# Designed miniproteins, single chains, continued (3): the designs that were tried, part 92

Each design is a single chain, and the fold is of that chain. pLDDT is the mean over its residues in the fold that is shown.

## One batch from the design tools (miniprotein)

Design m11386
Fold by ESMFold2-Fast:
Structure m11386 (fold): chain A 85 residues (1-85)
Amino acid sequence: SKEELQEELVKEIEKLIEQLEKEGVSQSVIDHLRLAKEHIKKGDLEAAIKHLEEAAKLLREEGRYDLAIQVERLRAEVETLLGVK
């Protein structure tokens, strides 16, 4: 269901936040991921996508391309969920 996919996205972003905190990425990246998580919980998927886009951009600027790819994959999953009627 849409609700099950939303719950899975929340768990995925929580794991990603833990990983990024352990790897010492900037607080700005962590803040955008936390905001994306809160918006996913509220069903505001468009706002979540914007925060994920900013997090991926910051990770690329920091040279963390592998982590940026993980965020981009999560964004694509959120976009897929947004298209589910």
Scores: mean pLDDT 86

Design m11387
Fold by ESMFold2-Fast:
Structure m11387 (fold): chain A 77 residues (1-77)
Amino acid sequence: EPNLSLEEYRELWLEALDKGLPSAPPEMKEVGERLKKAIEENDIERLREILREAARLAGRDPEEAERQLEEVLRLLE
């Protein structure tokens, strides 16, 4: 498995959002654009908040979304 820097992970997330957003509902597109901006600005606190909000909108557990983000951040440690 490749070891990626925070910058490389940011690029991958931005690419994933660019691919996913065109097929997303309008409400999720708005959240996705905010997520993209938080990633671009390297604002980890906003990133956590937006992911929790996106999880709630998708009917998923926001705590689980936070755990996934924390796991990614640990890999970049």
Scores: mean pLDDT 66

Design m11388
Fold by ESMFold2-Fast:
Structure m11388 (fold): chain A 70 residues (1-70)
Amino acid sequence: MEEEIEKLKKEADELMTKALNLAKQGRYDEASKLFRKAAELYRQAGDTDMAEAAENAAKYLENLSKIAAA
């Protein structure tokens, strides 16, 4: 059980890193989707604080993507 939680957190951390790199490239829609996946994994791991942080980041980037769309 503890190994599964550690694996979920590691996968979520990797998604956070990939999402940040995509955001730096201006790929806000793709970055937002990865932040949402990270939030789901953090919730499965029981890390509610990180799940909320990832979900808020996704919402922020989703709004930026909509502003950039003509």
Scores: mean pLDDT 82

Design m11389
Fold by ESMFold2-Fast:
Structure m11389 (fold): chain A 72 residues (1-72)
Amino acid sequence: SLEERYRRVVALIDEVIELAKETGNPELILEAARLGYEADRAYDNGDVQALDEVESRIRELLEKAKELKEKK
């Protein structure tokens, strides 16, 4: 459902923010916040495709955050 997708995206955003705090990357926090704003707009509009695209982008950001942690 749209609600399940939204909750999943929010959980992924929180995970990116936690990793960004651990690695000292405020830019990742800002990027995650921007994706959160886009997720809110997609949810308000009932736009499943836009929400799925936000999920794809946050998952890419999560992989980037994990890579930065491995290099520290």
Scores: mean pLDDT 83

Design m11390
Fold by ESMFold2-Fast:
Structure m11390 (fold): chain A 84 residues (1-84)
Amino acid sequence: LDEIIEEARKLYEEGRREEAIRLLREELKRLLKENAPIEEILKVLDELERVGDFSLSGLFVQYAVNRVLGLSDEEFLEKLRKKV
């Protein structure tokens, strides 16, 4: 995961923003398919926002609210799978 994030950052710094976003979205799809820990999924979402892809930001905000309220991550993960 950290290797993919560093590669995406390098692409973004080189002005290859669209490639950075593509790389991160493919990694996000892989993590969701493998039922990876939520912490890894959140790292990729954070990096997508950093490189300027805000399309999933609303779902991330909903996750943060649900966490504060002690609610299940399941609805967030289902919605995220439908978006990617």
Scores: mean pLDDT 76

Design m11391
Fold by ESMFold2-Fast:
Structure m11391 (fold): chain A 63 residues (1-63)
Amino acid sequence: KLEEVFEKFSVDGKLPVEKVIPAIESLGYKLTEEEKEEIERLLKGKKEVSFEEFKDILNLVLG
């Protein structure tokens, strides 16, 4: 399911930073404003994230 969501939102095997929050929310998570700001800080200066980076973001913010 996580890989399926990543694939659904990714372009050429990479997830655009503007799609990270929508992808997480499509997994059933309802993010607080603080959690969204944390994700935006983690993505600072990035254009795209890999699947491994996406998993790291989920673990750091939600786990």
Scores: mean pLDDT 82

Design m11392
Fold by ESMFold2-Fast:
Structure m11392 (fold): chain A 60 residues (1-60)
Amino acid sequence: MKTLTLDPTMSIKEAVEAAKKAGLSDEEIDELIDLYANRLYFEGKSRSEVEKLKEEAKKL
């Protein structure tokens, strides 16, 4: 996978938009979404909330 510098203040939506502009593949963007999902789990978000955010991010 390509290395992407992530701003910790970026939302999942902003990170996905930046990755698309940088020319990352759909597979690389999916991995990025998974990284953000893991962070949300550590923040105490429920599985259903995280899955909804993943779906919304993939639609970008």
Scores: mean pLDDT 70

Design m11393
Fold by ESMFold2-Fast:
Structure m11393 (fold): chain A 72 residues (1-72)
Amino acid sequence: ATPAERIAAAEAAAEAEVARLSADSPRAAALAERARRAGLNPTAILMLLREVDAGREAEVLAALAEVEAWRA
């Protein structure tokens, strides 16, 4: 497979995992929706959700606020 094909497959897998986590947690669903509105791809959204689970929620929220400000 090409690098582009592998990226597409990884994004599809990440999107499925984000959907699964969002179905199980209103907090995860809200964060994922906010990140999608900011224009983040599924892999980036999944990484943010994992960082929140690892106890880095404040860092995730700060980074997301920077992305939102930059894209405004």
Scores: mean pLDDT 80

Design m11394
Fold by ESMFold2-Fast:
Structure m11394 (fold): chain A 55 residues (1-55)
Amino acid sequence: MSPLEREILEKEVELALELMKASIARLMGDEKEAEEHEKKAEELEREVERLREEL
């Protein structure tokens, strides 16, 4: 596995975790926390897209 492939995988795992945290926060009624995690997930998704363009 290349270093780039590993970085993409790590970012994809972080993305999944942030989406889960956002879902949990929303279920708990913490809309602000949910929004922050969703924003972080969006940033990670953009990073993954950029890295995949380098493959």
Scores: mean pLDDT 83

Design m11395
Fold by ESMFold2-Fast:
Structure m11395 (fold): chain A 58 residues (1-58)
Amino acid sequence: TKETIYVGVPADASDEEIQAALDNAIKGLEAAGYKVIKVSPEPELVGDLRVYKIEVEK
């Protein structure tokens, strides 16, 4: 089954902090038995957050 997971980081986060947050989210999803299909390169700006979409399959 395909799902979309959202990862929010502070809007002022560095590229390194953003990458670490995404890597941690992907690692957790893979450990839970999900396969990562796609990670959106562009975040949605929601208030003070950058929100990234990760498409997963189980």
Scores: mean pLDDT 82

Design m11396
Fold by ESMFold2-Fast:
Structure m11396 (fold): chain A 76 residues (1-76)
Amino acid sequence: MEEQLEKDIYAALAEIYAAVGLNAAKKRGHTELAEFYEKVLDEIRELERTAPSVEELQARLNKLKAELDKKFAEAE
């Protein structure tokens, strides 16, 4: 129960971060970057369901966040 709640919280935080980036990309007219964020949101949802542990979920979410940060910076 507690571990699932922790996974839900980390996934929700990652979704919020990705959604903020998606909105920024759309506002700036970066269609390709927006498509990337939409795919990442789908991947975060899958990771919440498929990750076997909180540690692995956090590691994968941190990797996705780093990739998002890089794509956002490159799109400027």
Scores: mean pLDDT 74

Design m11397
Fold by ESMFold2-Fast:
Structure m11397 (fold): chain A 72 residues (1-72)
Amino acid sequence: LEEQVKEELLSLGASEEQAEEAARHVLEAREAIAAGDMEAAAEHLLRVADILEAAGQREHAAALRAMAERAL
């Protein structure tokens, strides 16, 4: 999952550092969901959305942000 997320973000124009940071947050969101901590999961997804927006993927960022907001 982490490697796949990193590869997708790199293909979308994210830097290596942005891709690694986003992959870490995706993993942490998955762990939070497994633990039932929806607030923590939403916070990690919002961070991924910020990284996507910084990488120029505004529409993907907006969709992920909306999903995270619904979880709160």
Scores: mean pLDDT 78

Design m11398
Fold by ESMFold2-Fast:
Structure m11398 (fold): chain A 110 residues (1-110)
Amino acid sequence: AEEEARRRAAHDQVAALSTGIADLANKAIEEIKKNPEKAQEVIDRLREQATALADGIVAADPERGAEFRKRVEELLNKAKENSKNVDETIKYLKELADFARAEAERAAAE
């Protein structure tokens, strides 16, 4: 019961933080659509915010959270590398939002 309650709390935290990353990525997509010239600035701000949330996921689930954080960083790096191409930038940010949403759904189902 106590062990099960702690596990549930950790899963709930991962679900909430992953949802936060998905929401931030979707907000960044809308901001870049309105101001494509600010794509790099938007991605740098998203990286700061998403990294803080991903650090919380690592704290709740160290092994799985580390792999999740690595994938978040990979997708943000790809978005930044393609920041002069709006469609490619949005593509990688959508992949980030979808990846974070899938993790939230997985954690909520456990």
Scores: mean pLDDT 88

Design m11399
Fold by ESMFold2-Fast:
Structure m11399 (fold): chain A 105 residues (1-105)
Amino acid sequence: SVAELAREAMRAIENKDFKKAIEYLKKILDHVEANPDDRDLIDTLLGLLEAMLEYAIENKVPSEYKKEIVELTKKAIELLRKHYPDDPEYQERIARLEELIKKVE
């Protein structure tokens, strides 16, 4: 089901359906929160959040959706800090996500 959610999220991003993309990202984030040991699931979520933030930097996205994407990214960062505080790969990835958030503001 998560692989299907990831495919649907990517399709929504490609179709500029930000409402659906955010709905799928929220569902994926819920799965990550329930399965914090699943690194493949975390990496999928982080990749989708990076894609959405990069899209929002390069293109006009309504401010309501920008706020939701930033909020979801901040929740993902909090989960990584909670479960992987000493992981250098995730520390680097958090730094990248925080830089992308600043550029979306």
Scores: mean pLDDT 86

Design m11400
Fold by ESMFold2-Fast:
Structure m11400 (fold): chain A 67 residues (1-67)
Amino acid sequence: VGLPAPLDETHFRILELLKTHPEGLTSREIAELLGLSQATASRHLNHLERVGLVVRDEETGRYRLRP
């Protein structure tokens, strides 16, 4: 278990993208839309999920903002 780290520009771009896609996006879609590697998108999404800002949809594998 790690301590929460400050959010960077990539975290904020992911959050903004998810605000405009309430149905959620996969890590691949986020990577393609933001011009990131899939590994970079996945690392940032894992961090956002760990700090409670996003959730992964178990049915579709899509990430969305946590209410």
Scores: mean pLDDT 80

Design m11401
Fold by ESMFold2-Fast:
Structure m11401 (fold): chain A 67 residues (1-67)
Amino acid sequence: ASTQVYTGVVEIELPGGKTETLTFSGASKQETVDAVAAEAKRALEEGKQVKRITVDPSTEVLVTRRS
């Protein structure tokens, strides 16, 4: 079955230059956007910096360099 999956990534900058990367997946673009937006708000409320947010469509055949 060809279900399109959306992948959302939030990169949070921590003190000392370390970056925390959080990955979300959803069956729709809106679902994935809502998930990353909620996490970004949480990080900002905790005094952290959000470095980057991306939301991309992907298929189940997404090959990662570490798979």
Scores: mean pLDDT 69

Design m11402
Fold by ESMFold2-Fast:
Structure m11402 (fold): chain A 55 residues (1-55)
Amino acid sequence: MEEILRLIGRILRLIGEILDLELEIKREGRTEEKEKKLEELRKELEEKMKELREL
């Protein structure tokens, strides 16, 4: 139970970081650095979502 809650917490935090970065890109414009960070965060989210599905 605790491990599942921790994993969900990590997923929610990653979603928040992705949303914040997408909002920043929308406000300030798209840069290579921001695009790369967004792709890395999305990859981490996919990996954590996969971990959750395998539980």
Scores: mean pLDDT 81

Design m11403
Fold by ESMFold2-Fast:
Structure m11403 (fold): chain A 114 residues (1-114)
Amino acid sequence: MADELAQEGKYEEAIKVYEEELKKNPNNADIYTKLGAAYLQLGKYEEAVKYFEKAIELDPNNADAHTVLAEAYLKLGKYEEAIEHAERALQIDPSNLRAKAVLEKAKKMLEEKK
């Protein structure tokens, strides 16, 4: 299963299984989020952004999708975009510790750049 492959660190194999699942369920936001997360783990941050943006297009109120999109933007050095999506994730779920951590780091990185 794709989730088992991802847990074993087999992200490239997990991606292939998630892509087959998308052929069966092309409007499933969760599968796009999982694809993005696998690309994020492989260090393919631009591909991760593309899949997370598609997940948000299908489910705009998904706090987890906004959180991982903010993480991908942070990895790309796009701190303003990381802040925007981390703040959106916290607007949806104020208890999201991952979103809080991304927001704090992105704000610090943006201040260091000024």
Scores: mean pLDDT 84

Design m11404
Fold by ESMFold2-Fast:
Structure m11404 (fold): chain A 60 residues (1-60)
Amino acid sequence: TQEAIDHLVRGAKAYLDGKYDEAIEHFRRAIELARQSGDVDTAAAAERMLKNAEEAKKKA
């Protein structure tokens, strides 16, 4: 859905800005919205980005 994609984009921007908590929240919302709409590809992308953001936060 467009809402899931919007959260993916906002999360990616937050991630690039080093705002990992904000990025994590956006990716979690993207996963939820994508799963509700059956958008498997967007859900998978958001799950990968969430793991990257969580790892980056742990290392920061």
Scores: mean pLDDT 85

Design m11405
Fold by ESMFold2-Fast:
Structure m11405 (fold): chain A 92 residues (1-92)
Amino acid sequence: KLKEEAEKLLEELEKEAKEAGVSVEELLELLRELRELLREGRVDEALRLIAEYSGNPSLPELSRAAASPEVMREMAKRLAEELERFFKLLEA
């Protein structure tokens, strides 16, 4: 039931890893580290890790959100939920 989503997610990961010049295993380790930072409430460090890894200025919205403690907490919660869902799909 989640098999098709998990397979598609793995294919996307393989594409992302290949384009970034890293292994899928390296991508997964980075995502696990991000999850741990969010669990420890280190939201600022988690957002920084995302920015450094993506090399993508498309995170200005996250940077602006980080200026507000309330918005920062909501962003952290959403990121944590997305990572939990992501790993559940991979394990399905």
Scores: mean pLDDT 62

Design m11406
Fold by ESMFold2-Fast:
Structure m11406 (fold): chain A 94 residues (1-94)
Amino acid sequence: SLEELKQKVIETLERIARLTPDLSETDREIIREAIRAVEEAKSREELEKKLEELRQRALEKKAHPAVIQALAAAANEDMSVDDIVDFALDVGAE
C-alpha cells in the first residue's frame, strides 16, 4: 500500500540521518525535505517523482553519497529498509 511504502521510505531516511557520520546541514535539510515530501505524497508516482527530484538536487549540491543512494533506492520494492541502509552506508563509508 502507499501507507506502507511511505513508512518504509521515512524509516530508511530517518535511519540514514541517525547512522551516517558527518552529515552536513545541507544533507540534513535534504533528508527533512524528503521526509516531508513523502508524508505529503498522494500516490506512489508522486512519491517516486519527488524522491528523484530530491536525488537530483542532492547530486547538484554534492550531498553525502549515503544520502544520494538512500534517495535513489528508498522506493525500491525489492529492497528492505536494512538492505537500503546497508547499501547506502557502504557507498558512503569513505
Scores: mean pLDDT 85

Design m11407
Fold by ESMFold2-Fast:
Structure m11407 (fold): chain A 80 residues (1-80)
Amino acid sequence: LSEEQKELLIESLKSIIKSEPENGIAWLELGKLLKEQGRNEEAIPYYEKAIELYEKKGDKAPNYKELLAEAKKNLEEAKA
């Protein structure tokens, strides 16, 4: 994606988070975009929020277990 397309995606994801604050996928995707831009410190709180949301849904949404693992891995990489 171009830098312009990445900024549009970031704004779109922020809008989704504002309307759907429990959408853990949106938090994870925004974190991943920030990490891809080398903005690791900015990505950390988004990964932490995604982890919080996935842990809350864990047992009732089995598909969130895999997303939780992905979010934790990305958080560790961003902190390194």
Scores: mean pLDDT 77

Design m11408
Fold by ESMFold2-Fast:
Structure m11408 (fold): chain A 55 residues (1-55)
Amino acid sequence: NAKEAAEKAEKEVRADPRVAMVLDVEIEESGDTATVTVTVRLGDGSEARITATVT
């Protein structure tokens, strides 16, 4: 489901060594696919958005 897909995507993003902190998680559902946009703080203090598609 979308919640589990978002949790999986968040874990993958947190595993990225460039990511210091996860700030926000947004979910957009389309049929059997969920697009998750994660806003993160990087090690240098900058912010970035990472988009992942999960099925």
Scores: mean pLDDT 76

Design m11409
Fold by ESMFold2-Fast:
Structure m11409 (fold): chain A 84 residues (1-84)
Amino acid sequence: MEELRREALEAVDALLSPDPEKRAEAALRVVRLAERLAELGEGAREALEELAERANEAALSPDLEVSIAATFALMGVSVALRSL
């Protein structure tokens, strides 16, 4: 669980990358990792909530492209949380 949580948080940090290809990859990785965390059940709720909080912070970025990528990631995390 902790390793998966760490990987997901690293992917969220990559949403702030100035490289658009890295940002797109990071957004997809956050969604996939959130799905994997949700498969672990209720024990993953805290990790998913932390991931959602971090993605929401990135979505507030003044860089529109970063904000869009982070919003996409946040939507995926929200779906994962709802599936618990």
Scores: mean pLDDT 81

Design m11410
Fold by ESMFold2-Fast:
Structure m11410 (fold): chain A 57 residues (1-57)
Amino acid sequence: SAVEEVKKLLEQGRYTEALVLGMDLIKNGDLEAAREIARVFEEAGYKAMAKLLLNEI
């Protein structure tokens, strides 16, 4: 799932690639998955990126 892919990317420090996946979900209208990804960013300590994703929803 996209959520699992984001978790792996964040564990590897690939936060920009994880952010792009979140943005793609928003563009496709999958707002529920995008909100879950924003929570994953917050849990990983990337609070500013989580807010950026939520502002696009």
Scores: mean pLDDT 82

Design m11411
Fold by ESMFold2-Fast:
Structure m11411 (fold): chain A 72 residues (1-72)
Amino acid sequence: SHMEEAKKLAEEAKKLLDQVIELYESDPEKAQKLDDELSKVLKKLYEIDPKLAEELMKEIQERMKKFVEELE
């Protein structure tokens, strides 16, 4: 149960990140709302599997940093 729940939350977080990136320039207000939702999903994941959540959060931060650096 825990492993299945953690996997679903991780998949949801990755999907939300993809949506944030897609909407970042075209709809920044919606992107911000999705980013808030992403944060909530990551907090839930942290309660179930803190190690997986920390690893995923680092990956998300690195991907967002690279994406923003590519925007001039």
Scores: mean pLDDT 85

Design m11412
Fold by ESMFold2-Fast:
Structure m11412 (fold): chain A 65 residues (1-65)
Amino acid sequence: MSVKEKLLEIIEKYLNGEISSQEALEKALELAKENGLSLEELYKLIHEIFQEKHPEAESAEIKPA
């Protein structure tokens, strides 16, 4: 299982309301440490997964500015 696949599982749990945003971030950070990812790489993977799950809701180009 790749980092993206593991991260997708975490985000799916968050979107299903099984875990909070805080818990999702903690799990994602632990995944990054386990797999030697930088915070920038982790952020990019999270963004890609959110685009896949909610493409219409992800149109906030100004919000992350």
Scores: mean pLDDT 70

Design m11413
Fold by ESMFold2-Fast:
Structure m11413 (fold): chain A 64 residues (1-64)
Amino acid sequence: SAAEVEALRERAIAEFKARGLTSADEMALLLARLAAELAARGVPADERRAAAVATQREMLALRE
């Protein structure tokens, strides 16, 4: 569901913030985990791509 996708995205972003992660490697790892979890839950490819893009955009903004 959209709520499940949003919850997983928020969890990934919260993890990035909580650990003080600023490295590209840690960001890539968290994004890969998000993509894998969404795929395992049967989220459609279009929704997974949109979620990954939105999450990466927010993580990049946090790194500045």
Scores: mean pLDDT 79

Design m11414
Fold by ESMFold2-Fast:
Structure m11414 (fold): chain A 79 residues (1-79)
Amino acid sequence: MEELERLLREADELAQRAAEALDAGRYEEAAELLERAAELLEEAARVAEELGDDELAAALRRAAEDLREQAERLRALAA
């Protein structure tokens, strides 16, 4: 449980930094931060699945896909 909480906290911190980069017009940096947050959410989904929480694992994987889609759109804006 502690590992899951740590991964979710780290993902949230990266998402907050991505929001700051967006506010500053740094789209490429924001995209990179969102991709890293998505990777942490996928790791969190794996941990949730190991703990027997398949519903949470599915939700976290969908959240990771959403962040990757956002990153793709931001990369398109950057160049």
Scores: mean pLDDT 86

Design m11415
Fold by ESMFold2-Fast:
Structure m11415 (fold): chain A 83 residues (1-83)
Amino acid sequence: VVEEVLRLAREAERAVAAGDEERAARLAEELARLGEEALSPEERERVRELARELAEKYGIPFEEALRRVLIEALGAKVIAAEA
């Protein structure tokens, strides 16, 4: 899963570089979906907890905060897998 996420992230980067916004948006959606599947139950609970704190601190909707925290957690996992 992490390897597939890394592969999609590279494809999204290439799509952005090529100016293909439609492909970049589609790949971002797929990446977010796989990110949720890549997290363990414990990691999902931590993501939800952090998202609640972020939503309250910055006054943003919980769903938006959850998406941001999920992307950050996924990014950390991808970086760890690459390192």
Scores: mean pLDDT 65

Design m11416
Fold by ESMFold2-Fast:
Structure m11416 (fold): chain A 76 residues (1-76)
Amino acid sequence: SQSQSDQLLSQAQTLAEQGKEAKKQGNYKQAADLYEQASQLYQQAASVSPDPERSAALQSGSDSLKKQAEKLKKKA
């Protein structure tokens, strides 16, 4: 449902914000873990979204966060 998708996206955004703070503090491993968790929630939000365009956008967000997490793991 749209409501379920919105809830998952909200949770993902909170984790991504926590990841940004961890990165700012130099805690790259923690930041990577938080971005991976956010990526998974974006994926879940995409899977429950009834809108194909929104689902595609959320999937793209998931892929972006996963790529950022990979870069952070190299710095840790």
Scores: mean pLDDT 87

Design m11417
Fold by ESMFold2-Fast:
Structure m11417 (fold): chain A 68 residues (1-68)
Amino acid sequence: SIEERAKEVLELIKERFPEEFAKLKELVKAGLVDEAYKLIKELAKKIGVELDDEEALAVLLLLYKELQ
């Protein structure tokens, strides 16, 4: 499912790219949604996962929920 795939990608980003993940958290906290979205897609691509727009949005929403 979209949610399962998004959760797996978010966990892989945390594990493999901790510095970029820190930057991603700051972008989300600052409300820089477009930049956060672009970074999510870029990091997923480095993992070998091509996220569609709905999957990338699901990753962003999961992260936003964790930060609240």
Scores: mean pLDDT 85

Design m11418
Fold by ESMFold2-Fast:
Structure m11418 (fold): chain A 88 residues (1-88)
Amino acid sequence: IEEKIKKYEEEIKKDPNNVQAWINLGLAYANAGEWEKAAEYFKKAVEIDPRNEAALLATAVHLAIARSKGDEEAAKLFQEVLDLFAPG
């Protein structure tokens, strides 16, 4: 997981507008249980592309997972990211 995180960080360093790299970082941190970092990176992806369905689906899935586990803090973080979506 650490090796994948470094790879995605290098991709972002080369192209900060690479929305998929931000999504991949968010997913890697979510898999590590680092909810605050995961939400931060999903938020960055949505800020770059507010209509990015992959970022929104990743956020919605992790919101559902957090709620199913009773993790209210994680659920709040992912809900805040979803609230940033501008479907146009």
Scores: mean pLDDT 79

Design m11419
Fold by ESMFold2-Fast:
Structure m11419 (fold): chain A 59 residues (1-59)
Amino acid sequence: SAREEAERTAERALAALLAETDPELQQIMLSILRKELLELGLSEEEVERLVARVQAAIA
C-alpha cells in the first residue's frame, strides 16, 4: 500500500539522515523525502506528519 511504502521511505530517509553530519545536506534530504512522499500520493497532512517525525528523530 502507499502508506506502507511511505513508512519504508521515511525509515530509509531517517537512517541516511542519522549518518549525515552536514546540516545543509540534511535539509536537502528532508526536501527529497517530502517530494517522494507527495509522489506516493500521500496528503499534505500525512507528508507533514512523517517529515516532522523524522525531523524530531534527528534533533
Scores: mean pLDDT 84

Design m11420
Fold by ESMFold2-Fast:
Structure m11420 (fold): chain A 59 residues (1-59)
Amino acid sequence: MSREREEEWERLRRLLEESARKNLELAKKEPDENKRKLWEGIAESLRLLPGGLEAAEKR
């Protein structure tokens, strides 16, 4: 029963990690400091989401 959820969480985690990496790459290419901080913030939020989602499941 938990195995399907584990696979789904693992897939979501991989997607979020990939999205975070893409946003970090966009931040590296952004010369505007304010926009760069925005991209970095989005990437950091995406990196933290897997932990937040797991914590939400373990109420």
Scores: mean pLDDT 70

Design m11421
Fold by ESMFold2-Fast:
Structure m11421 (fold): chain A 66 residues (1-66)
Amino acid sequence: KLEKAIQAIRELLKEKGRDKLTPEEFRAIAEKYGFKIPDEVIEHYASKNDGLLSLEEAEEILRLHS
C-alpha cells in the first residue's frame, strides 16, 4: 500500500504540474490507501513549507505510519 500511495502522489503532482501537494490532497491519498495519520503531523510538516508538502516529506510521513 505504501508504494501505491507514493505512486498516487507522483501522478497527482504530474497531472497538476506541481512539485508539492496540499495537506488536503495528501490526507485524501493517505486515507484512500488506509493510512491513519494525525492531522497535527500533516500540519507540522506543511508549516515548514509554506503550507505545502514535498514528495519527500509525504513519503517520510507515510513510511513512519505504515
Scores: mean pLDDT 80

Design m11422
Fold by ESMFold2-Fast:
Structure m11422 (fold): chain A 71 residues (1-71)
Amino acid sequence: SPVAVPVEMPSEEAARRAAERVRERLRDTPGVLDVRVTTSAHGVPQVELVAETPEALRRAAEVALEVLREL
């Protein structure tokens, strides 16, 4: 079953920019299914990562956190 994790972003603009950069970096990465911009129940913007395995999800999350630190 697919696994997913949200990565909180400091703003909606940051979430959009991060999602674009994460999608580009993960374009050729097997097992990554989706990269979505979402909003939490408390209005926090986030990038949601969806992968086939926990290992692929971990790689995707590492890239997303690296991108967040570069923003």
Scores: mean pLDDT 82

Design m11423
Fold by ESMFold2-Fast:
Structure m11423 (fold): chain A 58 residues (1-58)
Amino acid sequence: ALDIGKEQLENLVKENSSLSEDELKEKLENLIKKLVKDNNLTTDQALELSEVALNLLK
């Protein structure tokens, strides 16, 4: 679940590289929320995905 989530975040950034940082951040946050809901992720796992997303964005 967590590894799949990380891969999906990386793919989203790669596929949407032409978008602004703000647009990418919004899409990443929405994907993380969906992954948390669909996979019943813990708060710690959600935070880990958020850190991955921030590192991909910066």
Scores: mean pLDDT 78

